Designed miniproteins, single chains, continued (4). Designs and how they scored, part 44

Each design is a single chain, and the fold is of that chain. pLDDT is the mean over its residues in the fold that is shown.

## One batch from the design tools (miniprotein)

Design m13507
Fold by ESMFold2-Fast:
Structure m13507 (fold): chain A 83 residues (1-83)
Amino acid sequence: LEELREEVRELAEEAARLAQSPSLEASVTATMALMLATIALKILEQAEEGKLDEEKAKEEARELIERARRLIEEAKEIIREAE
């Protein structure tokens, strides 16, 4: 769980940075990635508290992490294409 939490924190920081982009498309895309990262953190926290099954929480968090990562890559591409 700690390893996934670290990955999510890194993604959230990158997404927050990209969300400051002057490109509306990039900013919105990065904000969506930030929201997915936030949801993944909440899922992992609930699993640590025993409120969610740990294996299910890991699967859901991994799916959200992958989606957030793809949105971050899309935001970077939007910024690249705008230049």
Scores: mean pLDDT 82

Design m13508
Fold by ESMFold2-Fast:
Structure m13508 (fold): chain A 65 residues (1-65)
Amino acid sequence: SASTRAEGLAILRKAYDEMLNAKTVEEVREISERYVKQLRDLGRPDLAEALRQHSEGIIADLEKS
């Protein structure tokens, strides 16, 4: 639904913002796990998967520094 879509996108935005401020791989994983659960509970496994892929990219960038 439009409501579920808007809520899911808001959760993604919050996750992305928190990950941008994360300093360690452990922090990114904690943030990812928390918001992935929220997206799954909302019934948006598609957005949960998108967030998982985004977090993998952030983790890779942190490991290269």
Scores: mean pLDDT 84

Design m13509
Fold by ESMFold2-Fast:
Structure m13509 (fold): chain A 73 residues (1-73)
Amino acid sequence: MRERVEERVRRALERAEEAARTSLDGVLSSLGLPPLPEEERQAEVERIVRAIRGGVGPARDAALELARQRAAA
């Protein structure tokens, strides 16, 4: 019943893609910039996901640190 670690990582990366898309729109909005066109948004999301995939450990640590900062605010 428990997923294998490799399957969990794959699903986590898929969820990260959706989260990255939402976060990108949010960051642009907070900077007063319009959202990216879909084609450019897809390219940026893919770049973010590839970076997470290549450095899942550092990316996870950075995400936890960011979440901690937001929770403390």
Scores: mean pLDDT 65

Design m13510
Fold by ESMFold2-Fast:
Structure m13510 (fold): chain A 67 residues (1-67)
Amino acid sequence: SMMEEEREKIKEEVEELKKEVEENASQYSATTLVAVHEAMKAVEDESLYKVAKEALEIAKKEIERDK
């Protein structure tokens, strides 16, 4: 279904952000690390699509802020 495809995309993007911050931790603030962790928890807990998507967007914005 469309929702399953969108959830998989969110999961993939969250996994990419996790890899980025784990490999480059010294470049990121504690706030960014927390935001990525919250996005990971939203995906793991099978949160509502909207909640997971919002957490992902917050994590992406925090990463861009630290660049």
Scores: mean pLDDT 78

Design m13511
Fold by ESMFold2-Fast:
Structure m13511 (fold): chain A 81 residues (1-81)
Amino acid sequence: SAADLVARLRALIRELKRLARKLMDERPDKVTFAIGVLLRAIGYEFDLRLQLANGIDEAALRRMIADVERLIAELRAELDA
């Protein structure tokens, strides 16, 4: 459902922000990348708020979920390096 997609996206954005902050703390050479990810997370939060106000586009939510999942994978790869 649309509500399930919203809940999933919110959980993924929280995880994205957690990992980006962890990367900033543990990897001084990756601070610029981590800040870039945090700014993108703010963008996803605004996009979600706009959809909640104007009507949910499930296809757009699924694209945002896929993009956030990709960024989480990139952050995990950087933390493992």
Scores: mean pLDDT 89

Design m13512
Fold by ESMFold2-Fast:
Structure m13512 (fold): chain A 89 residues (1-89)
Amino acid sequence: SPAQQIQSKLSQITQLLDEAAQLIASATTPAQVAQARAVVDQIQQQLRQLQALIDSNPDTPNSLILEYTKQQVRYVGLEVEIDLLEKQL
């Protein structure tokens, strides 16, 4: 179902967000920052696909839309953090 597809993608994005946060927190070399950047870029792509899926399904439960919104906010924070790290190394 569309709701199951959305929930599956939300779960995938949560895993990537957690991975990016850990990589950012532990990064001490340019190579590690580049690895974190790759995950952050992957999150952006996945969030774009998730938005398209939600927009195509107007009956999407509000609980899933709220989770998507929380992931967008978390993603923006990670972009700020990785951008700052890239400028420091």
Scores: mean pLDDT 91

Design m13513
Fold by ESMFold2-Fast:
Structure m13513 (fold): chain A 65 residues (1-65)
Amino acid sequence: MSEEEARRMAEQIAAAPPGIAVALLRMWAAVERLIGDEEAVRALAEAVVELATDPAVVAEARELL
C-alpha cells in the first residue's frame, strides 16, 4: 500500500459511521499485517488519526501505532 492509497482508505474510513469505521480500520490493518506490510499499517493509522473526528475511531488508529 502506498502512502496515497493509505490516505484514500483513511478518507473512506473517516467518512463512515463510527462503528463501520472501526470495523474497516481493523479489517484493513489485519490484511496488511497478514501480508507483512507493517509500513502500510502505520501509514493507514497515521492518516486515520489525522482525518477522523470520532474519538473511538482515533483511539483504534492510535492502538495500531
Scores: mean pLDDT 80

Design m13514
Fold by ESMFold2-Fast:
Structure m13514 (fold): chain A 89 residues (1-89)
Amino acid sequence: HMEEQRRQAEIEARVPELAKELGLSEDEVRKYIERARTLPELRDLPLRVQVKALKFWDENGHRLVTPEELKERLGVTEEEARRIYEALQ
C-alpha cells in the first residue's frame, strides 16, 4: 500500500541520521525499528525513541527497569517511558 511505502521511505531517510546520532550501524537501526514494529506500545512512538529503548534493553541484559529509570537513561517523556516499560515486560 502507498501509505506503508511512504512510511518505509520516511524510515529509510531517518536511518542514517539515527545511526550517526546513536553510534549504531544502519543495519542495527533497521533491526531495532523492525523489532519495535512487533511491539504495540513501541510502534507508535518516534523512531528515535524506539531505537533508544531497544538498544538500552539489549545493553541492560534485558533486566527489568522502572519507568523513572527509562525516562532518565533515555531522555524521553514520562508517557514514552511508561509505554516502553509496558512493551518490555
Scores: mean pLDDT 78

Design m13515
Fold by ESMFold2-Fast:
Structure m13515 (fold): chain A 73 residues (1-73)
Amino acid sequence: MKEEEELLEKLKEAVEKGDVKETEELSEKLEELTIKKAEEESASWPEEEKERIIAEAREFAAGLKAKAVELAK
């Protein structure tokens, strides 16, 4: 949670600076953390629910990355 919050703050700063490259790098790290968190949270869940939450996490992270990059331009 704290690591995710720290990455979000850095991402916000990169977007505000218009640093597209840094925004892309931070968005990728946030995507990796979001997927890892979903995998850890769903470790005890039924397989179908686990696949669903992981897919949802990927979709969310991809959308956030696309939006952040556009805002940094």
Scores: mean pLDDT 78

Design m13516
Fold by ESMFold2-Fast:
Structure m13516 (fold): chain A 70 residues (1-70)
Amino acid sequence: MDQELERLIEEIQKKLPELPEEKHRALAEVYLKYARGEPLSGKEVADELGVSQPTARRLFEKAFGMRFIP
């Protein structure tokens, strides 16, 4: 679990180097929840990332190359 999280953080940092480390970790954790099929609202994702909902969507799309559908 920790190994997978750290690997995702490294990949996100390469795509979004301008973000602080805590945002890389939060985005990786959101992705893992999404991949597990956990119900996530746009507000929950935005709150976890500490940004607005439109910004959270753009960050998710840029980091993972896929549209976020909560």
Scores: mean pLDDT 74

Design m13517
Fold by ESMFold2-Fast:
Structure m13517 (fold): chain A 100 residues (1-100)
Amino acid sequence: MPSLEELIEEARKKIEEMKKKKVPDEDIIFELLNFAARWLEEKSEVLSEEELKELMKKMREELLKILREEGFSDEQLKEFEKRFEEMEKSILLLHKLNKE
């Protein structure tokens, strides 16, 4: 499984490729959130709650930085952050439930 740094680099390449192909910004954000969610769900099975929280915070910060560099608007960045925070809450809830 890739490290966070490798995942962030892969996410950057995906965003660049989708931008080159003229994919709508909303679809890029949706794909990016799904990509992050899948990887975080896999990590939630092996990480502690504290490690998972730290990982999600770092990922959110790095992905927001990439989206800003790729020309996404402040409004689009706020929507991404809101949806990412909702995803973080869902992953943490699933992690707690998996402890029986």
Scores: mean pLDDT 81

Design m13518
Fold by ESMFold2-Fast:
Structure m13518 (fold): chain A 106 residues (1-106)
Amino acid sequence: SIKETFENLYKENPDLAQFVLHSLGLEYFKQGKYEEAAELYELLLSYFPDSSIAQINLGKALEKLGKYEEAAKKYREASDILKKQGKTDDAQKLLDKAKQLEDKAK
């Protein structure tokens, strides 16, 4: 399974495991397989919770699925990570997007 393949790869080479799972998630997203893309990014975040790019891409997949409250939460989590890295402008753009999605969910 993808999970077993990832767990084995993560034990041997965590950086390669992160890259492979991220690339596969992007490919599924490009194909319109948003549920599968979201599952791959959720798996990635279970091992790399501070990955701002994985949080952003999970947010995008959730947004395509109409899960606006969940997507907003992921964008807020990504914004917090970016702010801690000093990427204030990128963090603010994600907060603005989260607010728009929260308004859309009401």
Scores: mean pLDDT 87

Design m13519
Fold by ESMFold2-Fast:
Structure m13519 (fold): chain A 61 residues (1-61)
Amino acid sequence: SRLEEILAEAERELSPELVAALKELLDSYFAANPNLSEEQKVAVAEQFYRWALREQERARR
C-alpha cells in the first residue's frame, strides 16, 4: 500500500529517533480519528513525513 511505501521510505531516509516519532504521531492521530479513509491516512502520513524530513534538515545545522 502507499502507506507502507511511505513508512518504508521513512525507515531509509530518517534517523531511528524520527522514525519512532513519526510512527507515534501516526498511531496517535489514527487512534483519535478512527473514521479516516485510506486516502486520508496516506495524506496524513505524507504530511507527518514531510515534517520529519524538515526536523532532520534542522538537525544537520
Scores: mean pLDDT 84

Design m13520
Fold by ESMFold2-Fast:
Structure m13520 (fold): chain A 82 residues (1-82)
Amino acid sequence: AEEAAARAATVATLRALLPELPARARPLVQAVIDALEAGDAEALEAALDRLKATLSDEEIEAVRRAVARAQEAGAEAVAAAR
């Protein structure tokens, strides 16, 4: 439940970020969203690696900040459990 909440928060954050990204980045971020929704850690790492190889440093930093914020929210949700 806590992990599902963290994934949902990350997915929501990345979906909100999609319209702000250049067209070349959108399918790569969509692959990250798809991997998160599937709960597939290997697919997530592969999608993130491809994203890093394709995007500029500024674009990569924006994606990293969004993921980090969602991970922090997930950690807070886990800490609030039991």
Scores: mean pLDDT 70

Design m13521
Fold by ESMFold2-Fast:
Structure m13521 (fold): chain A 71 residues (1-71)
Amino acid sequence: SEELVKKAVELYNEALDAARQGDYRAAVAKMNEANELFKKALEETKDPEERQKIKDLQTAKIQELADVLNA
């Protein structure tokens, strides 16, 4: 679902903001919520090309958060 992917991205952006502020507990909680929404989006998506785009987006967001946490 496009709506689930949108919500997951919003939660990852909130996790990034929390991490930048040093609120690592909030960052991890929001990351976990975002990953659950990505999981639901993948369960609803049957097209292989759309599934790959969702996986690539999730991977990019995980990497972006990891880079902030390791800075």
Scores: mean pLDDT 86

Design m13522
Fold by ESMFold2-Fast:
Structure m13522 (fold): chain A 83 residues (1-83)
Amino acid sequence: PFEPLIKEAEELAKKGLALMKEGVKTKDAELIAKGKALVDQAIEKYKQLADYFKGLKRYDAAEKMLKKAEELKKEVAELEKKF
């Protein structure tokens, strides 16, 4: 049952990053803010999934979720720097 939750986080990240990239291109701060809110939701979902996998002693899966969260934080920072 984790696959739907992981997919939800992935779709939120994808949609959020797309809105942020459009906001950077169009110089639209509202699109960047809306996109960032979706990416922040994805980051929190990945952190929650990581905590869940740690509880199951699936440390490799937990590390993978945390790495996805960290990559999203880095992408957000790069897009904000470009704006």
Scores: mean pLDDT 86

Design m13523
Fold by ESMFold2-Fast:
Structure m13523 (fold): chain A 55 residues (1-55)
Amino acid sequence: SLEEEIKEIEKRIEELKAQLDAATAAGNIEEELRIGAEITALAVTKVSLKKELQK
């Protein structure tokens, strides 16, 4: 369901945020940018799915 898909995306974003913190601690700018882009893409998908769910 859309609700389950949204929750799965939220879990993935939390995992990526932990990876972002690790990349920041390591000073890995390339990984920070890559992970940040993935978080942004997932957040956009999540907003789209939430709009569809609320219609």
Scores: mean pLDDT 85

Design m13524
Fold by ESMFold2-Fast:
Structure m13524 (fold): chain A 78 residues (1-78)
Amino acid sequence: MMRISWSVDEDGRVTIEVEGDEEHKETARRLEKLPPFAASVALSLLEQGLITPKEALELAEKIKTPDEAVRLVSKLLK
């Protein structure tokens, strides 16, 4: 099972820790090549098991600004 923890500070900087299967780790690496604000949303969903790695990548690509990422994360947590 994949386990990740991540956080986004007020500047939109993401800290990501990934523990789990190689597939999840590779997805995280691909997400890390995207803007950190976008990657954080996808990794949050993966950690909760709510989304597949493929869906996470498409979601991250859709996020264009740090503010959008933070707002989307807030929505997902609610």
Scores: mean pLDDT 66

Design m13525
Fold by ESMFold2-Fast:
Order: sequence, then C-alpha cells, then structure tokens
Structure m13525 (fold): chain A 73 residues (1-73)
Amino acid sequence: SKPASPEVLEEERKRMLEAAERLTKAYLESIGKGMDVHGEAVDWALSSENRDLSLGMVHNAIVTALNTFLVSS
C-alpha cells in the first residue's frame, strides 16, 4: 500500500502483539503436557524465524511472547 498513516501502522503492531500472546499460550500448553520445549520456545522467541514479516513487528512480537511466556510459566 502507498499512503500508510501512523494509525494504520499502530493497528498492525497491535495485531502482531496479540498474535504473539496467543502463540505464547500455545507453548505453555505444550510444556504443561510434560513436553520439554521450554528452551526451544525461548530460542524461537529470540530468533527471527518469521523475519519475512515486518522486522519491527517481528521483534516486538518475539519480545512480548517471551515476556508473557516467562510470566505465565
């Protein structure tokens, strides 16, 4: 798209952060079932497997997912 307002960019950022929270819950569910994926989940959250998306949003999503994961875990 050509003309992107700051409001539109904020909407995209919020949507990505919401997705990160849902992903974090999925990881916690796996761990709760006795799976030893804690280290892998943390590595994934710090990695940029989805770097093909917006770098800024990916970075924020990973940080948010990690924080939520640690608080809930």
Scores: mean pLDDT 55

Design m13526
Fold by ESMFold2-Fast:
Structure m13526 (fold): chain A 87 residues (1-87)
Amino acid sequence: ALSREEVLELGEELIRLLEEEYRKTGDRSVATLAALARHLLREFEAGRVSVEEAVRGLLDLIDSALAETTDEALRARLREIKARLEA
């Protein structure tokens, strides 16, 4: 099972990747996913969401991002984060 610290690190990496993609493309759907991920991490930090719920939420956001992007470098990094969350 993932530690609280590992979930926070992976969530912050996801937010960073989505924000970088938004800066390149201006795609509002990617910006929305980044905002949702940030909200989820804030709720997790506040203790309102469990580790299991945070992992599930991040996985759902990654799957949504993979459906929206054709950038192979971004897709590879999203799959890497997904694999770490599923470990």
Scores: mean pLDDT 87

Design m13527
Fold by ESMFold2-Fast:
Structure m13527 (fold): chain A 93 residues (1-93)
Amino acid sequence: MYLAKGELTAPASPVRVEAEASDDDVQVGVKAANGYVTATLKKGEKRVLETELDVAPGEKITVYAASNKPGAKVKVRVTAADGSVVEGELELK
């Protein structure tokens, strides 16, 4: 299994966290108060992991991805209530 972990800085609170996978059967997760909220994505699937995640402005949002496919990529989009957007990409190695 290949794994990637990344952090994105929250521009404001609350935030919406979305993930999109480049390949099939990619598990993604975002760290929330009660542990990780997880989903398994198909190629090109965009899924909302959290609609309103309460984080402090400037706090890091932890995201992971896992798959049996090397080189699969996950695009993560964080949208704050003020309309600010931060994007990142995880690559499975």
Scores: mean pLDDT 80

Design m13528
Fold by ESMFold2-Fast:
Structure m13528 (fold): chain A 80 residues (1-80)
Amino acid sequence: AKAAQQLGAKFQQGVDDVGQATLTQGLEVGKQIKEQKAREVGQLATELFSEEAGRAAEQGMRAASDKAIEEALKLKELLE
């Protein structure tokens, strides 16, 4: 469905943004962008589906963002 495609695209872009922010601006900024993107994705999921979907999407975004932050920090260390 179009709604699922929109949510998936927003989720993936959010994870990419968190990883890039961590890589280019460091851990503190990456964590700030993670919180922002988690809220944005959660709100979109709530609007498209339900409050339960919103909570699940926000939690999923935080988990995926934590992984992206870890990977970006490893890459940043290699590029130093």
Scores: mean pLDDT 85

Design m13529
Fold by ESMFold2-Fast:
Structure m13529 (fold): chain A 106 residues (1-106)
Amino acid sequence: EEEEVRRRVEEAVKRLRERGYTKLAEEVERAAREALRRGDYGSARDVADSGLLFSSLPEDFQKKIEPSFIESLRYLREGDYRKGAVTYTSGMIEAIGEQIQEELGL
């Protein structure tokens, strides 16, 4: 449903802005808007849900994955969902690796 997807996008953008991630919020809004313009409600919903997930992560994790998330959103805005997904997933794996190193005192 278009209206439900638009509300999710608005919520994601709001939460990201409230957390001080203004540039990330702009990229989420642009990627979602482009998907909606194409009639791709699935991709728009995925972008919104990814933004909401990011806003719920611990601050250290957010800082580690933010660059990869921004890069992934740029690919998604261009319609390259596969590159977007790979870029975001790689950033998440790196962030997890760093957290494990911190927990182990390495």
Scores: mean pLDDT 79

Design m13530
Fold by ESMFold2-Fast:
Structure m13530 (fold): chain A 87 residues (1-87)
Amino acid sequence: SPEEQVRQQKLLEFARKQLASIKRNFDTQIEGLSEEEQEKLKQLLQVAEQALSDAENGLKLASVALKALVDFDIEVGLLEIKRAVFK
């Protein structure tokens, strides 16, 4: 429906803004991480970029791109907890 198309466009716009924010802060976010931790975050970012591209081209739902962005944020949160608790 036209309403669902508008909803998908709004979700895609939100996903683009979130990805742009992640990319702006990425170099700061990976500072002081191990090489393995940096590579994991780089891979999750690449997955999120690909999922957003696929969603924008109608190959996947916007929710798939949002899930990939959430997966990135979860990994960041886990690494921050690891650094704070397991120093």
Scores: mean pLDDT 84

Design m13531
Fold by ESMFold2-Fast:
Structure m13531 (fold): chain A 100 residues (1-100)
Amino acid sequence: SLADVLAEMYLVVLDAMVEVFKAKSLEEAKEIASKLIEKLRELSKQLPEDMREKLLKLLDEFEAKVKKAKSLEELKEIFREFFEKFMELLDEFTEKLKKA
């Protein structure tokens, strides 16, 4: 169900956040972020088009920032900003489901 997809997206983002904040190198943190982006892009295929477009835009912006990051500290901050925006988007999606 769509609710199951949203729950799965939430769990994979939480797991990735924990892993990134435990990461010991920029390279390790970038790999974690890249794997998360790939998983979310795959899960996005199960979303309605309007929700998918919003998520893909956020992922493209996140990926661009991750690629430019020059330190582990900078990448952790980028991930924190992504997590905040992702949670806002997820809340918007769950509210839309309650009205359908």
Scores: mean pLDDT 88

Design m13532
Fold by ESMFold2-Fast:
Formats: sequence, structure tokens, C-alpha cells
Structure m13532 (fold): chain A 102 residues (1-102)
Amino acid sequence: EEEKERARQIATDAYRAGLAAADEVNGGKPVITHEASLAAARAVLDKLVEHGILTPEQAEALYERLAGLSTGERTDRIVRLLQAIADYDKEAFDALVAEMLA
């Protein structure tokens, strides 16, 4: 379906933005630092706002929650959000956002 294709494109665009932000902070090295992970999370959330998936207020609140997590937990939550978008699973996405904001 056209909507599912758009969802996959949005997830891919957000994922690529996250990788680019992490690479900029790490100087292209494959090591995931705390700073690179935070930059990636910010870039992903900003892309979701650009695509109308999140409001700026939701993105800011999610970023604050993600900033308080370990690098591994932050990566897991971002991957789960992107997977829900790619799968066009609004229920899973909404549940993840609610969980992260609690």
C-alpha cells in the first residue's frame, strides 16, 4: 500500500539522519559514544517532527527521557520506534511513545 511505502521511507530517512549525526560526532569511527547516541536520537526525533509523525513538544519530551537512559537502552527505544513506523503499526508506535513519556 502507498501509506506503508511512505512509512518505510520515513523510517529510512530518520534512520539515515541518526547515522549521519552519530558519524559527525564520532568523526566516522564505528564506536557508539554517549554523545553520538544522543545526537542520533535528536536527529531521528527531528526527522519524525519534519514528517508530521511527532509534534515538536512530543519530540522534546522524548529526547529528555532518552537523554536519561544508557546508550544501549536509548538505542533500543529508537530502534523500536523506527521499526513500528516501518511496519506502519500506529498502535505499537503510540504505545512506545506513551511508555517512554511515562
Scores: mean pLDDT 82

Design m13533
Fold by ESMFold2-Fast:
Structure m13533 (fold): chain A 87 residues (1-87)
Amino acid sequence: SEKLEELMLELARLVLESLSKVVSVETAIGYTLRVIGALEELRYTGDAEGALKELERVYKDVKDILPPEDVRKLEEILEEIRRLVEE
């Protein structure tokens, strides 16, 4: 689904933007590349469940260090991704 790929790219942008405010550039890029890596694996394997699990791991790792507003934005996009994967 192109919409799923677009949401994963939007999630990657938000992860980079949000983390860049609170951690080093290297750490922010590292988490962003994990989201991009999940998207690339999805493109090659079609494994949407596997991609979602990696995105949920990234979210769990970053939620405790981000401001509440940024956590909410990430959670909203992740919930939309979950709905598309479970359809």
Scores: mean pLDDT 86

Design m13534
Fold by ESMFold2-Fast:
Structure m13534 (fold): chain A 94 residues (1-94)
Amino acid sequence: LLDDFIRVFGTATPEGAEKLSREEIVEALAVLYKAALDNLDFTVASFVHQLAKELGIPLEEVREKAKTQSLDPATVRRALEIAARVAQYILSKK
């Protein structure tokens, strides 16, 4: 998971992040949080926590949503792309 995260984050652009709905972002964070915990990937779990905090999304909401998420490879890849794009967008505003 961490290797995939580093690769996707390094190639992500901030373009289109503003078009993502709050619901899409919460779902992406929930998928990544569940995947990170299943893989004992505390680096990615910490990233999800920090990104949720920057976006004003309660971690409780992310954790509850994570319980119902599917972790198929396509869903995880999409979640990585969304989270990386949002993170790049936040960094571009600071």
Scores: mean pLDDT 78

Design m13535
Fold by ESMFold2-Fast:
Structure m13535 (fold): chain A 73 residues (1-73)
Amino acid sequence: VTDEQIRAAAEKAASILSPEARQKVLEVADETRGKSAGEVLHAIHEALVEAGVPEDEIARALKTFVDALNAAK
């Protein structure tokens, strides 16, 4: 998995969220550039929890991220 694939997966996950949550995911993806997919996933989860995003929306976004990465393999 490449940094570009991780970024694309993060952008896809962000696209299903509100504009505010989307910006938060993209900021975290920029800050975690060069990290592993698991570290980026964890950072996105933490940021969305801190932003008060509902757990069902967080779960859907994280699933979208993982599914996008699996499709890129």
Scores: mean pLDDT 80

Design m13536
Fold by ESMFold2-Fast:
Structure m13536 (fold): chain A 121 residues (1-121)
Amino acid sequence: DTPLQKAVDSLSEEEKEKLLEIARIIVEGTEEEGIEALREFLKEMEEEKKPKEEMVAALAIYVAVRITGEVTLDPTVTGEQLAANREAAVEAFRLASELAREFGLDDLAETLELLAELLSR
């Protein structure tokens, strides 16, 4: 089990239900609708003083759902999925990085920016 999967598994049932609905919006809706739904969810987490690890889990699910096109709480993305959906992956990493910075997750934001840069080259 990856550290990200463990972080996702630690979310409450209510948080998991909300994330699945956000995953559905990401797959079925526009990119703007997906980012806005995730922003509202992260804002609720911040207001409730949830651990930063739970916010990282939500951002990881956003990236995985954007790359795979699947409504899932599995944050795993394979190298084959990244290669097949490279353009979507670059955009997902960039948008997740901007959102991570908005919520003070600077280390995660820098990692996501680096991944976008490396994948775009």
Scores: mean pLDDT 85

Design m13537
Fold by ESMFold2-Fast:
Structure m13537 (fold): chain A 80 residues (1-80)
Amino acid sequence: FEDLEKEAKKRVKDYLKSKSSELDSDTVKSLLDSSESMIDTAIETAKRSNSEDLARVMLDGIVKSTEEYVDDEAAKKKKE
């Protein structure tokens, strides 16, 4: 579980860092805090079920949703 948690958090952090020039610093911090909280909850849920498959599915969903939200926020700023 620790490796899955670290990988998911790293993916979100790296993606936000790559888009940081297109986002406000407060938005980046808020998205990092939110995504890390969701990842922590997913890992806790998966640990209770002792299922790495559940962890992988939940983490992939969280990372993908976070990346899509980041893209939407960056697009809004560019339109201005």
Scores: mean pLDDT 77

Design m13538
Fold by ESMFold2-Fast:
Structure m13538 (fold): chain A 86 residues (1-86)
Amino acid sequence: REELEKRIEELERRVNELAEEREKLDMSREEDQEIGLLINDAYAHILKARVLLKKNAPEEEILKYLEEAEKYIKKAEEKIKEAKEK
């Protein structure tokens, strides 16, 4: 359970860093919108994992949401990196 809590905190930190980086970057409206949707999806999955952890749900279910959140975070990281290189 402590490992799950630590993983949730690490993903929350990464999403917050991405949101802060997005705010500092001068991007096109389309790029900003796309990154925003990915960050929003990551937040939604992290929030769901947190709620499940509080409700003492099975570890397998919590991990499923964390895995999905991590995929959205990785996609957002790639998009931000691409925007920075332009």
Scores: mean pLDDT 82

Design m13539
Fold by ESMFold2-Fast:
Structure m13539 (fold): chain A 80 residues (1-80)
Amino acid sequence: SKEEKIRRIQELHDELLPKLSPELQELLTEATRLLIEYVRTGDEAKRQEAYQLLAEALERATPEQQALLEEFLARVDEIL
């Protein structure tokens, strides 16, 4: 269900958030908001915007943070 997908995405966000810098936390939170909008509406533009923000986060991230963000992306793709 959409509710279950949203719950799983929120859980992934909440797990990852405290492991990131404040700058990356802002990018992750906005990307997560857009992914939830995509799940609710089916608006592909929201998914694309979310992935652009996650790509920006990866560019700004340390190698350790990049590994965490890549795991987040892989798990989100499994949910979607």
Scores: mean pLDDT 88

Design m13540
Fold by ESMFold2-Fast:
Structure m13540 (fold): chain A 93 residues (1-93)
Amino acid sequence: MEEEIEEVKNLMKLILKDVEKAGLLTPEIKALLERNAELASEILRTGSEEQRKQTVSLLTGTAIAVVGAILDKDAAAIEATLRATNEELERLL
């Protein structure tokens, strides 16, 4: 649990740095990354085994999609992906 929460926080920080280095970081994207980390941490701490597995799977897919959007130089796609992830995490909580 604790190690998974730390890995999620580190993943969100790495995504933030990659988006910033690409020149695609907006205040909205930063806020969404912070919210994703908070929601995922809560689910990993308090959720069922199934909710935790769904959270890890969702975040893995999100990371892959964000990398693709960075390569495409598409800040709107990054924001849309992170927003969809936040909505799904809120549903899981």
Scores: mean pLDDT 83

Design m13541
Fold by ESMFold2-Fast:
Structure m13541 (fold): chain A 71 residues (1-71)
Amino acid sequence: MISPEVREALRQAIERLRKEAEELKKQGFTDYADEAMKHIEEAEQALDSGDVEAALQHLRRAKEIIEKAKK
């Protein structure tokens, strides 16, 4: 079981990264945006299944991709 506090924190992280990926797509970094969005979607699915470790792993990967695109 995931505590409501942890679930809300991860949900907010997912939403923030999704917005950043959408912005990258607007800027023409479509490949980076699509890869990040894939990991964000996997993180949502992991969170819905109660797999916090998998959710964190996918969010970390999405963040890495977004940061790489912004360099």
Scores: mean pLDDT 83

